# Designed miniproteins, single chains, continued (2): the designs that were tried, part 96

Each design is a single chain, and the fold is of that chain. pLDDT is the mean over its residues in the fold that is shown.

## One batch from the design tools (miniprotein)

Design m7549
Fold by ESMFold2-Fast:
Structure m7549 (fold): chain A 71 residues (1-71)
Amino acid sequence: SMEEKRRELAREIAEELLSSTIEALVETLREVQEKKRAGIELSEREKETYRLALALLRSEGREEEIREIEA
């Protein structure tokens, strides 16, 4: 199912992001946000990467960096 494929994709991305530095997570978030601002359609992997990176940065208390990227 689509839900099962999305769950598997989320797990793979989470494993990659959990090994990343805060700086790398911020860069990932910024790159995806730049694509959104440019009107480029995001892949399902990019959407899931953005969601998980955002959640990880929030868990680390990086709300200032998130606000700067989303502004």
Scores: mean pLDDT 78

Design m7550
Fold by ESMFold2-Fast:
Structure m7550 (fold): chain A 87 residues (1-87)
Amino acid sequence: MKQKIENLKNLAIVASNAGLTDVALAAIDSLYRLGKEAIEKGDLETAKYVVEQLKETADLFRESGNEEVADYAEEKAKELQKLIEEA
């Protein structure tokens, strides 16, 4: 799981830096789905890790000037954090 999360994070960062916004957004969606799946399985440690990676990735996108991907990653991190608090 951790390697899969790291690979998707790296894909999102590389895609964002290359101007491939659709690919970056798809990678963020995949990260969110992994986090949601972890919650559904009761793996809150993995879900918390995904939240942290989404937050770090959002900061990197903002520094790179890709506000659209940054805002989306931040939104998905907040949604996932709320689900963790409700679990």
Scores: mean pLDDT 84

Design m7551
Fold by ESMFold2-Fast:
Formats: structure tokens, sequence, C-alpha cells
Structure m7551 (fold): chain A 80 residues (1-80)
């Protein structure tokens, strides 16, 4: 949702990142509120988060169902 995109933008700015609207929208191109693990990994790489152990730990924790999809609310919760 637009509100979720705005929240993510604010959280990332507080952490010293400057994501574009294009990068944020690319996380949920279908607008269904779910992000694929592939999209999330690409997004972290664009932000310069290159520590594989940090990225992999987050991906494993966020994908609670093992279905390859992460709830956008789950992403926001973990980044706060």
Amino acid sequence: SEEQIEKLKEILKKKGYNPTEEELRALDPDGDGYITLEELEAFFKKLGITDKSVVEAFLKKADKNGDGKIDFEELLEYLE
C-alpha cells in the first residue's frame, strides 16, 4: 500500500539510506502487500547492504511460511 511505502521510506531515511520511489515500488509491483525473497535481496543490494550473513538471516526470519514471500508488514516490523 501507499502507506507502507511511505513508512518504509521514512525508516530507511532514518537509517541513512536514500531509496527512490522506483526502488520502493519495485518491492511490491503487484500491490498485493507481499514481497518475494528475490525482490527483497535485490533491494538490499541496491541499498549497499552487502553483508551476506545479515541479509540471509533476515530473509530466513522474514519468510516464516517458507513460501518465498514476505509480508510487507513483516518487513516494516523488522526494519523498525
Scores: mean pLDDT 71

Design m7552
Fold by ESMFold2-Fast:
Structure m7552 (fold): chain A 79 residues (1-79)
Amino acid sequence: LSKELLLRAIALALRAIGLIFDAEIADIPEEIKEEAIRLAQEALRLALEAMRSDDEARARELLRRAERLLEEAERLLEK
């Protein structure tokens, strides 16, 4: 895996972990909290899978999916 893709995967994984903690302590409806955590957990899984991949095309696809899920989770946490 290229250094660029590895760093992107690490950044997305850290972002997902932070979002899970933010959602857990947020004063928002439980259903929205659960959905945001679910999306962030899936994004984390995809980022970790990308870090383990030796296929750069596969890694790029996994990272794109992770990024989209994190964007969805972040939107749910907006007022």
Scores: mean pLDDT 84

Design m7553
Fold by ESMFold2-Fast:
Order: sequence, then structure tokens, then C-alpha cells
Structure m7553 (fold): chain A 58 residues (1-58)
Amino acid sequence: SAAREEEARSLPKEVLELAREVAEKLREIGDEVQRILELERAGKLEEAKKLKEEMKEK
């Protein structure tokens, strides 16, 4: 795959590394949120509450 955008390659290496770290953290948070929503949808409200509290502590 070739990125036709020159700007994507003009970013400093440090910025790209930070962007990757942030993307990984956001992915993890997204997965946890989705899991909580699935538990709530399934009526497992107590399990959803416990998972929310665990996320808040981190």
C-alpha cells in the first residue's frame, strides 16, 4: 500500500511513535467500553458496573 499523501511521511518520527502509542491506548479503551455495553445489553448490570469501576481505577 502506498500513501499518496506526502504529509503522512513528513511527520517527525517522534510524532509518529506517540501517535501509535495513543492509538493503542484508545483501542484498548474502546474494547473495554464495548465489553461493558455488551454486558449491559445482556442484562448483566452488576458485571458491567464492576468492569466500569475497574476501568475508572486505572
Scores: mean pLDDT 72

Design m7554
Fold by ESMFold2-Fast:
Structure m7554 (fold): chain A 74 residues (1-74)
Amino acid sequence: MVEELKKKAEELLAKSGEAAKAGDYATAAEYFEKAAELALEAARLEGLSEEELEEAREYNQKHVDLLRAKAKEA
């Protein structure tokens, strides 16, 4: 169910944001990665093209990489 996937993704994004506010960028990256996977599955089920899904995956991976880089600097 697409709605359930979106709800879980939103919940994980909230957890990612909370971890980032606490300075725990490693945990923030983990939650963001999980949220992004669920959001991409929902988008796929809603009919986004393969090209749009690939662009979204690449964009999300760059954000995860940035959060992990911050964790190493912290």
Scores: mean pLDDT 83

Design m7555
Fold by ESMFold2-Fast:
Structure m7555 (fold): chain A 93 residues (1-93)
Amino acid sequence: SKALELLEEAKRKLQEAAEADPSVEPSTTLAIMSLDLAKKFLEAGDYEGAIESIETAIKAAKKALEEAKTEEAKKKLEEAIRKLEEAKELLEE
């Protein structure tokens, strides 16, 4: 599934952002938890639950972006947000 691939890539970018800037970790942890929940809903065929969980992950990732102190972490968070938004758009179509 293209949506699952995008969620896995977003998760990797969120983890890389936290490694680059540990100060974003509480927000990236929330984003990853919401993303893992979205994956479970997708595997169950619950697209509405998946979309709602992706929206929560996007909000958490955007908060992490506001908290980020390094350009490396900001870049990784922007990439994660883009992948999460792309996954959401695919599920809404």
Scores: mean pLDDT 89

Design m7556
Fold by ESMFold2-Fast:
Structure m7556 (fold): chain A 78 residues (1-78)
Amino acid sequence: SEMEELKTKLVEELHEELEKLYEKTVEELREKLGKNASDEEIGKALKELLEKKYGVDVEDALAKIYEEIEKELEEKLK
């Protein structure tokens, strides 16, 4: 369906933007924590940052964003 295609495209676009944001945030965390910080330490810091900002883990945050996109699509298709 048209809505299914739009959802897929928005999820793909969101995934690309999240990858860019993830890379930028990882670079900022590496600068803050030092060049010797492990990927595990950066991952933990990123998870803590997301939990602090949204009060949820990344999977829950993505689920909420997906619901928001679905609601926006319903409005645009009217």
Scores: mean pLDDT 67

Design m7557
Fold by ESMFold2-Fast:
Structure m7557 (fold): chain A 95 residues (1-95)
Amino acid sequence: MEEFVKIAREILSLAMEAVKRLREKDPNDPLVRELQRAVGELADAISRGAPKEEILELMQKVLELLRKAAERYGDPELQEIVEKMEELFEKAKEL
């Protein structure tokens, strides 16, 4: 569990960086608002010690929304965040 929580917090940190970057582009984009909401749900789940399965589902939701945002804005730094998050998510699934 401790290693899983470490990875979950790293994913959350990357997602928060992505939200900050996207808000600088367009804070009123419905996709950015949905991603911000999903990141909030992930943060809450981690803080309350939600079941691993619930945290994994929220990680996947954040990753899918971030992938859509990276494609929409064509931002190489957002794409790097997506790739790092995908690697961490695969590690989290194996724990």
Scores: mean pLDDT 86

Design m7558
Fold by ESMFold2-Fast:
Structure m7558 (fold): chain A 75 residues (1-75)
Amino acid sequence: GAVIEIKAPINTPLSKIAEQLGIPVNEANFQVETHGKKLGIGSATSTPAELGLPEGTEIHVIKNQKIVGIITVIE
């Protein structure tokens, strides 16, 4: 399927971003690529700011082992 690309303000909860992508929050995994490895990041109720993710960070939204969305953090 098509990968959806979205820009999200740094203080937006990840759950709200998942809703904008049409993905049930309980089916969405969020991963940040760091040092060439994808890491799980906190709870869906957390914002990028609370997770220490600066502006310009790309967050991959994973569903059923596939990338379904790419979120770029903005200010």
Scores: mean pLDDT 72

Design m7559
Fold by ESMFold2-Fast:
Structure m7559 (fold): chain A 92 residues (1-92)
Amino acid sequence: SDKTIEELENLLVEVAKKGAEVEVRVEGGTVEVTIGGLSPLEAIGLALRLIGLDLDGVGIKVKIEGGTLRITISGLSKEQAERLKRRLLEAR
């Protein structure tokens, strides 16, 4: 739902604000977000919050590499993907 996508966007923006480095890549309806500069404990806590989201029609994959979160979001519209990218890059 749009509401759940909005919750995802808000969570990712808050995560991005905690990181020193944010990289975003968009390919169609797929968004890859890399957030670096987190503590390992912060990365784990944020990954658990992301996995806890129940998203209809949207896939979320999270990979933790020390203080770096790699998040893959699939099933977004092109407009949703571009909006998320813009919000994440502006959150720094």
Scores: mean pLDDT 76

Design m7560
Fold by ESMFold2-Fast:
Structure m7560 (fold): chain A 68 residues (1-68)
Amino acid sequence: SLFDRFDTDGDGVLSEAELGELLRSLGFAPTPAQVRALLEAFDLDGDGVLDRAEFERLLAAVTQPAAA
């Protein structure tokens, strides 16, 4: 999965840096501030990393089209 490809430490969480690289691989061009804002929005524990469930929620939010 995308999470496993960018979880280079194998610790089951995704850091801010790994999230930024993942978003770039998906064709996004986020600033460091945008990566941090996304992480903060989906980081329910406030620990500065995303677990798999939080990451899946973030991925769904950024990949789903706005309802029109």
Scores: mean pLDDT 73

Design m7561
Fold by ESMFold2-Fast:
Structure m7561 (fold): chain A 78 residues (1-78)
Amino acid sequence: SAEIEELEKKLEEAKTDKEKAELYYELGKAYYEEGDLVKAEEAYEKALKLDPKNEEARRNLIEVSVEILEEAVRRVTR
């Protein structure tokens, strides 16, 4: 995705934890929209590590983690 590539380039140029946290949050959303749940989880984890008060990143991390668990259960039970 061109949007993911742009966000990755901005992340390389980001100099503050706040800028990096915002970019990781946006990357998490972009990966989630593409269905890459594992990369979305990793991006949201990094965003929350840099900005622990980001309630939206925390909520999205929980949602993604639940979806990953649900997929894993479906694969094991089917």
Scores: mean pLDDT 85

Design m7562
Fold by ESMFold2-Fast:
Structure m7562 (fold): chain A 71 residues (1-71)
Amino acid sequence: MKKIKLSPELKELLKEATGREVEELTEEELNELLLEVAQISAKRVQEGDLSALDKLNEFIELAAKSVEASE
């Protein structure tokens, strides 16, 4: 599996959200994490918390940049 080096911005976002510092992820692990965050965001939006969409958007953008940088 390909290992993706996380950007400093993505690492900081994950540390703030999960309290865990992650240096690298496989592409599969990153995709699984994105799917999980998307599902949580959808549930939050259904409960009336629209701020979850802003966080999801930021996470997706940073994750995409990390994948591109790893090639």
Scores: mean pLDDT 71

Design m7563
Fold by ESMFold2-Fast:
Structure m7563 (fold): chain A 66 residues (1-66)
Amino acid sequence: MSPEELLAEASRLYREGIRAAEAGDRETAVRLLEEAKRLVEQGESDPELRAILVARIDQEIARIRA
């Protein structure tokens, strides 16, 4: 999978994770966001942007788990 494909899939999984959290499905939400984080780590070559995107996903996971 290309870096562009990885990041597109990460964005899709992130949106699905947020929707799952809004629906009350915390387990599915965390799973989707963890997968999105993994794809960002694989696809984003810019270390500054990678750190920002990972931090954003970690914040959402923490919020859902609170």
Scores: mean pLDDT 86

Design m7564
Fold by ESMFold2-Fast:
Structure m7564 (fold): chain A 89 residues (1-89)
Amino acid sequence: MKADIEALKLAFEIMNEYKDHPLVKEFREARPTASPLELAAVAVYYWLQDPEKRAELAATLSPEQLARFEEMAAYGKELVEEIKKEKEK
C-alpha cells in the first residue's frame, strides 16, 4: 500500500514533467477525456522507454516501487497500442 502510494506520487510528477512531451500531447489529443491516472500511466511508459531515465529510477526506487512502475507502464503501453490500432484499422 505505501509503495503503491509512493509510486503513484512519482508517476504524477513524471506526468507533470512530460506535459509538453510530443507523444504525451499526441495521446491527450487522441483521448481528450483521459483521466489523470491514464495520462500518468502513458507518461511513465514513455519515461521508461528512455534507458537513462529507466536506470535512474532503478537506482533510486525500491524493488516494490519499481514493480508498481512497471505495472503502470504496461497499462500505459496498452492505452497507446489501442489508439494506434484504432488509427490503423
Scores: mean pLDDT 77

Design m7565
Fold by ESMFold2-Fast:
Structure m7565 (fold): chain A 110 residues (1-110)
Amino acid sequence: KLEELEKKVEEVLEKLKKALKSELEEAKKIYKEIRESFGVDSSYIDEMSYTALSMIIMAEIEALELLKEALEALKKGDLEKAKEYVEKARLLMKDPVIEKLAEELEELLE
């Protein structure tokens, strides 16, 4: 369970980092594929400017890095620190993808 979530977070992070290094149309395609894989509406991504898309992607990368830190804290048995990182990620990015990953991580804190 923990290993599956860790892999999922890493895969999303790598795809977002690739999108950030890509040209606008390829970045939109990668970002839409990520959102669709979580069952999230992607219909408005095609209308986004490069600046808007880059800012959203950078914020999601920061939130996912916080979730990755939460997973590392959980692996060390530091449940309090893990919860702190999850809350920081949720506050930084109120995004359906981040929320779904945060919820899966919170289930592991039981």
Scores: mean pLDDT 83

Design m7566
Fold by ESMFold2-Fast:
Structure m7566 (fold): chain A 56 residues (1-56)
Amino acid sequence: TIPASLLTQELVDRLTPRQREILYLAAVEGLSQAEIAEKLGISRATVSRMLREILA
């Protein structure tokens, strides 16, 4: 689970709309990569890559 403390304004401002949605689902709702992928209709690999980009 990604801590909510990582949701800073600077981080959010750098993200695409899709990356913000993925970060919200992971950090606030606590969804797994598989659950996020199903909810957004994208691959688990895409979710994994986007989370890596957000947290890099």
Scores: mean pLDDT 74

Design m7567
Fold by ESMFold2-Fast:
Structure m7567 (fold): chain A 62 residues (1-62)
Amino acid sequence: SKEAEELLEKNQKLIEELEALGKELLKSDNPEDREKGKELLELARILQRSLDKEKEVLEKGK
């Protein structure tokens, strides 16, 4: 309940940091940094969707 909500909030902050870092890496001229940036952005999207779904599934599904 409350502990789960706090964990979800911490995950949101992590996602924001991953998005910011990923966008910075995408601006780099280094191909390795660009690929890592894309992976971080993809992970951030997956985590964001998972976070929203987990909250809904936990309250509605279980």
Scores: mean pLDDT 80

Design m7568
Fold by ESMFold2-Fast:
Structure m7568 (fold): chain A 70 residues (1-70)
Amino acid sequence: DLETLQARVAEIGRAADEYLARAEKAGVSPETLERIRRLFAEAGTAAVNGDFETADRYLEEAKRLVDEAM
């Protein structure tokens, strides 16, 4: 379902924008910010390929890394 895929990609994009902005404002290191960006990019790629389980794993890992870095 294209509509479901679009919704998941949009969700990941919103999460990436929110968490990266929060981490940057909190002064998280450039190295950790790059790791977070890579995890969100991997989540987006998985979602575009219809692999929502993999997308969810990367999204959760990215969020955890932000929480641990702050």
Scores: mean pLDDT 84

Design m7569
Fold by ESMFold2-Fast:
Structure m7569 (fold): chain A 79 residues (1-79)
Amino acid sequence: SEADRLMEEARELIKKGIELSKQGKYDEALKYFEKAVDLANEAVRVAEKEGIDREFDAASILLAASTYLVVAKREKEKA
């Protein structure tokens, strides 16, 4: 589905952000997490048309991306 494609793209961006965070590259990691949040928001919007189970799946990725974004911002301030 279209939502599945967007969710997979968001997951890949989260993975890249995590790897950059491990390297202390928080400014770069933030860009990936911000893009992941944007794609996850689009996935939620698309998933609304596909059914509630898909919408919950998309929402869980949005929560994950948003959490990583907040943590990366916090770690950047400490670095």
Scores: mean pLDDT 85

Design m7570
Fold by ESMFold2-Fast:
Structure m7570 (fold): chain A 69 residues (1-69)
Amino acid sequence: SPLIERLVLHELMRYCGLSEEEAREVLEMARAGASEEELVEYLLSKGCSKETAERIARGLVAAREAGLL
């Protein structure tokens, strides 16, 4: 969903301080079937807080499972 994609990109950029390119990499990792743990590790490596990384990773996996990504 373009709306979900835009929301995810905005959250990653705003709360994790990611560039648009880095945020798009996270979205593509999620689409490619990355685990919640792999997404959290990447987000932490980019300076995202643990709490925010865990919430976003869980949301991305849930969105993928629901067919929204």
Scores: mean pLDDT 87

Design m7571
Fold by ESMFold2-Fast:
Structure m7571 (fold): chain A 88 residues (1-88)
Amino acid sequence: SAAAEAERLLREAKLLLERAKEMLANPEQFSVAEAIGLVIGAIGVAFQAKILLEKGKISEEEAKEIIELAKEALELALKALDAVAAAH
């Protein structure tokens, strides 16, 4: 269902955010490729939410929540990428 897709994207955004926090805490334990993966993942979640909104599959409120979380995950993922790159 559309609600299940919204819940999936919200959960994915939260997992990306937690992973970015882990990378920021221990940047030497992660590769640059893994950090790039988080950046791409966050962009992907935001893009998927926008597509679902445009198709009328989720509400504007659901899309906004997912996109705001994905944006926060992206900001931390970019910081994690910088930290991981600096550690190597």
Scores: mean pLDDT 87

Design m7572
Fold by ESMFold2-Fast:
Structure m7572 (fold): chain A 71 residues (1-71)
Amino acid sequence: MSVYDDPEEAARAAEELIERLAEDPENVPTEVALVLVGALINDPAVLAEFADRLAALGLDEAAAVLRKLAA
């Protein structure tokens, strides 16, 4: 079974992970967080939205990886 059957639940989990990155970016490797976000989100449009949010936090490299996953 996929981690979440509902895209909203997956988006919520990804949003929580992004909050953790914002609170303590040093303890959460950006690459690991991106892989988890990609696994939780199946909608390319949602991945692009999260990429924009990561760029807003100054995580441009992470945002670029998410954009590639959304393609």
Scores: mean pLDDT 65

Design m7573
Fold by ESMFold2-Fast:
Structure m7573 (fold): chain A 79 residues (1-79)
Amino acid sequence: AISVELYDVNGNLVGKASGPASTPILEVIKKALEDSGIPKELIRKVVVGYAGVSEEEIRKAFKEAGLPEGTKIELVDLS
C-alpha cells in the first residue's frame, strides 16, 4: 500500500489519500491535494507510507506535483 498525508504551517493534517502499491505515487499525491482543498503553497510537511517505492521516486513525484521546495518529506517504510 501507499499513503500520503499533507500538513499545513500549523502542523494540522489537511489532506490525505491512499492506494494499492501499484498506484503511481504522483496520483496519490494529487488525490491528497484535492482532498485538502487548500493551495499547495500552504503545505509544509508530507508523510508518505510506502512499500516497494524508492525515496528518489517519491521525491521526484513531489517535485512534479509542484509542492514548495521547503516542504519536509517524512518517509515511513510499511514493508
Scores: mean pLDDT 80

Design m7574
Fold by ESMFold2-Fast:
Structure m7574 (fold): chain A 75 residues (1-75)
Amino acid sequence: SSRLQVVRNANDASVQLLRDAGHDDVARQVDQDGQQALDQNDLQRGIDITQDGLRAAGRDDSAVRTRRVLTGLVS
């Protein structure tokens, strides 16, 4: 679904930001957990994992905004 694809893209972006920030271990964990959640069609878990990843990358404002946008897709 388009909603699943949007959350997947957001998760992929958070993983890349973590790698760019030098947090390779956290990036790997966010990638694995995000893929597992989205494979199970658990959009809310995918959103929560993406938010945690963005915060770990130091992107707190992006984490808050992304959560609000993505939550609107599943409500």
Scores: mean pLDDT 83

Design m7575
Fold by ESMFold2-Fast:
Structure m7575 (fold): chain A 67 residues (1-67)
Amino acid sequence: EEAEKFKESIIKAAENGAEYMLTELGVPEERAQQAIENARKIAEKVKELMEKNGLDFVEAVGQAAAE
């Protein structure tokens, strides 16, 4: 389940980044939550492209971001 692992990795990275922004940089919770939500949407699209279109992770990220 490489696509699922990449999806989880993207979400975890976004959650860690958002926590850092909240606790260390004083970014508003709404902005941190928005960043996580955007990352989840990208992660879901990356997973879809990898599973349905057979794209590798780099190609899937590029295509998801281009939308």
Scores: mean pLDDT 75

Design m7576
Fold by ESMFold2-Fast:
Structure m7576 (fold): chain A 84 residues (1-84)
Amino acid sequence: SKEDLLKAIALVLRSIGLLIELEIAKKKKDLELAKRLLKEAEELLKEAEELLAKNPDNPIAKTALELAKEVLEKAKKLLEELEK
């Protein structure tokens, strides 16, 4: 549907925004921001998985899921680096 297409695009854009915020958190060594970004990444992944489950052949939904997984991996690695 048009709504699901727009939602997939929004998830892609949100993923890009989180990647930028993760770079800011890394530069500032901001542990509290890194923890918040991890929670947002987990929520983003859940939404991307639910959208793809409803739209299995939508290439933008597939891209959103791949980006959401990358955001979550980067958020986890950053948190590990900062908590050492």
Scores: mean pLDDT 88

Design m7577
Fold by ESMFold2-Fast:
Structure m7577 (fold): chain A 78 residues (1-78)
Amino acid sequence: SEMEELKEKAEKFREDLEGAVEYLKSLGLPEEALRELERAAEEAKRRVDEIVEKKKPIEELLELAGEVQRRLAEILSK
């Protein structure tokens, strides 16, 4: 049950991340910012996969979500 919840929340995180990335790409960002955005998204996906694979607490996924929001804001502020 706990693992099912973690997987469901991880999938939602991936969907939300992909939607955010698509939206940010639609804003006509400079090529350098787009490359940083793509790197940040791939790193976030890898970290979500590690959380699920290592059966980490769901709280770690929530912490990652906050970190990713901050990173995306930094990319936009450049």
Scores: mean pLDDT 81

Design m7578
Fold by ESMFold2-Fast:
Parts: C-alpha cells; structure tokens; sequence
Structure m7578 (fold): chain A 98 residues (1-98)
C-alpha cells in the first residue's frame, strides 16, 4: 500500500504537469509542464520498483501516460506542442516500466 500510494502520487503529479503544459502560453511553461509529465511517469515506475511492487509502478506510469495523452488533445499553439512532448515522454516511461 505504501508503494501503491507513492506511485499514485507520482502519476497525479504527471497529470498535473501535462495539464500545465497544455495550458501554457510560453515555451518555458510548455517545457516545464512536459518535464513534469515525464518526470511523474518515471517517478511512478521507480516508486513501484523501490517498494518491491514493479507491477504497481508500471500500472501507475500507464495511467500517467494516458492522462498526458488526454491533456495533449486539449492543448493549443505552444501548449499543444508541450503537451504532445510530455505525452510522448510519459508513454516512453510507461513502455520502459513494462
């Protein structure tokens, strides 16, 4: 349960990063949000692994990637580019965690 809570918290952080990227009106904001999405997805995977429950980390990273992909559908302009970058990176982290 501790590993599950840690992985879920990281996945929630990834989702917030992806939403921040999608709403960004500057390149710096879009990049920061994208880094948050990617970092959160990786963090979810690592939290599961550190807790001896890699399957929970992989599942949380998958949810982070799906949330980032959903945010990417809502972005416009630079926000769309940042959200797509975040979604692609989060997906790569989820694929790595399998």
Amino acid sequence: SAAERAAEAEAEGAARGAEAAARAETAAGAAGGAIGAIGGALGAALAGLRGGRPELGAAAAERAAEAAEEAARRGEGIGAEGARLGARGARAMAEWAR
Scores: mean pLDDT 86

Design m7579
Fold by ESMFold2-Fast:
Parts: structure tokens; C-alpha cells; sequence
Structure m7579 (fold): chain A 76 residues (1-76)
């Protein structure tokens, strides 16, 4: 349920970026981050947020999230 909600916000952020609406994309990222805080081991949400941050030019933040997702995947 929470994972699905994070995915919905991530998808909306990607759609906003495709439209050039970077402000709306950042709003959706903030909502996805709130959902992720309730389930910090959501590998899908971590990868999705990393992808959005990469598209927004925030490469350092994207790299941090990809690293967290990889570490979690290795433990499973």
C-alpha cells in the first residue's frame, strides 16, 4: 500500500519533468520522500526517487539513493 503510493508520486514526478514542470516534479518528490520515511527499505521507491533526482540534475542525491537501494538488495 505505502510502496504503491510512493510509486504513484514518482510516476507523477516523471510526468511533470516530461512537461517541463520542475516545480511540480519537486512537490511530488517531497510526497514520495514522506512515504519512503514510513518504509525506508522500499527498494523500488529508492530507485524511483534516485531516477527523478538524476533527471532534475541532482546527481549526488541520486547516487546516494541508488547506493542505499543496492545495499538493501544485497542483504536479501
Amino acid sequence: ELSKKAGEYINKAVEAIARGDLEKAREYVKQAEKVLKENPEDIGALNGLAFVYDKLGEQEKADELYRKAMELAEKR
Scores: mean pLDDT 81

Design m7580
Fold by ESMFold2-Fast:
Structure m7580 (fold): chain A 58 residues (1-58)
Amino acid sequence: SVGDLREYLTSLGFRPSTSALRKAVEKSGGDVEKAFTYLVKEGYIGPMELTAARILQR
């Protein structure tokens, strides 16, 4: 859900808008990794932030 994605991203230090989160969820079908990739592709999260987040997720 949008709320779950928001909490996950907030734990990594990102605070995207509700509209960006909603679009990401719709484009990913609720998959968090795909939603994150969508946010990077649309410019809401930079490439350095994506790399850091993937490392931290491990």
Scores: mean pLDDT 69

Design m7581
Fold by ESMFold2-Fast:
Order: sequence, then C-alpha cells, then structure tokens
Structure m7581 (fold): chain A 87 residues (1-87)
Amino acid sequence: SEAEEILEELRKRRERLAKEGRRELSEEERVELKVLQIRGATLLAIEEGRLEEALEGLEEAIEEAREEGVERVLEEAEEAVERLREA
C-alpha cells in the first residue's frame, strides 16, 4: 500500500530526528513531516473508507497551516480534501 509506505517513511524520519537529540525541529522539517502525515493519512482513509473522519482532521490541519502561513502544508491539505471528495 502506498499509504503504508508513506506512513513508514514518516515513522523512520521521526525516529531519525529523535535519535539525533534534536529538541526542536526546524520549520522546514516540521513542514516535511506534516506533508507526509497528511498524504499518508489521506490515502489510508480512502483505502479504509473513513472519509468523514479524515475530512474533519484535514479541516483542523488547514486552519493551523493558514494561521502559520505555511503554503506547502495548506496546498497538501487542500489537495487531500479533493481526493477524499472524489473517493
């Protein structure tokens, strides 16, 4: 499953950062992890048919990204909403 591969990559990246003793992630690192989380969770929700729950989670992610001004996360979340609506 592509969703499983993306979520596994997210897990590996989180473990790597934790092992490096990094107390705070850079903005770029937080953005990359958030993008992977949104992408993986969205694909998994489509595979499992949990569309309503995934949409609710994305609404929260969109609001957070908008407040922080993080364009890449906002774009990924908006794209995820469209994928869920098409599923």
Scores: mean pLDDT 76

Design m7582
Fold by ESMFold2-Fast:
Structure m7582 (fold): chain A 83 residues (1-83)
Amino acid sequence: MLEEAERLAEEFVELTRQAAEALQAGDLEKAEELDEKAVEVGREMVRLAEESGDERLKELVRETLAEALRIMAEAVAAKEAAA
């Protein structure tokens, strides 16, 4: 379970990074598709943490979401500065 959650966390961050890159490139359709995939992965990761009651999984979810939010916030700020 923890190993699976770690794999999902890595996938979530990678999808978020790809979505951020697409957003900066102006490919809004691709960014939206990648965001939808990231949401699905993140939702499964949260479910695993909640159902397991494992504090390590809950901490992994918190750290992963914080990292993804930082990546996206930076991408949005860069896009707004360019606009």
Scores: mean pLDDT 81

Design m7583
Fold by ESMFold2-Fast:
Structure m7583 (fold): chain A 75 residues (1-75)
Amino acid sequence: AMAEAREAVNLALVKAANRVFDYASKGDTEAARKALEDGIAEIKRLGERLGVPPEVTENAIAALKQAGDWALAQA
């Protein structure tokens, strides 16, 4: 149950990061920023819905922000 909830948050992080990287690699910085914002919102919503520890959700959001900021800097 909790391990599955953490896995769901991690999968959401990976999917969001891949989407941001895909748009950024194509030079579509507007789509990349929107994907980052949407990914953060989804991770937060999923974490709240599944009752994961706030620390897990916060760490996932921080990781996505760092990855997204790096990808956007390369675009």
Scores: mean pLDDT 83

Design m7584
Fold by ESMFold2-Fast:
Structure m7584 (fold): chain A 63 residues (1-63)
Amino acid sequence: MKQPTVEEVRRVKEILEKNAEKMTKEAIDSYIRALEDAKKQATDPEVIRELDEAIELLRKYKE
């Protein structure tokens, strides 16, 4: 699977940030799992950092 670019991850993070409050807990869990899977396959430190930030942002809405 091709690693996403830093800009692609940032755009996804922006979309998730704007919509997280409107998402169900199940949808948030699904996105967290997808981001964790993407992080396991990523090798670029910048991509990994952006994915970590997206995961932590979504985790905040689960608390």
Scores: mean pLDDT 77

Design m7585
Fold by ESMFold2-Fast:
Structure m7585 (fold): chain A 71 residues (1-71)
Amino acid sequence: MTEEEKLRRAYEALREVLGDQAVSEEEFRKHAYVLNNGEAILAPVRRPLTDEQVAALEERVGMKVIPLVVP
């Protein structure tokens, strides 16, 4: 799976978990990054996520999710 496909899946997961509270696709692409040789994703969010939200994202994406609160 390409880095672009991983980023797309991560954004889709954010939309599913957070709905309309998810960042825009443009803001996501500006800040999101695949880390640890494809084992983790840095995901921009508007507010800190709960442990339950992080777990839901990690289950959907299939890799570790590291939330980054963006202003």
Scores: mean pLDDT 79

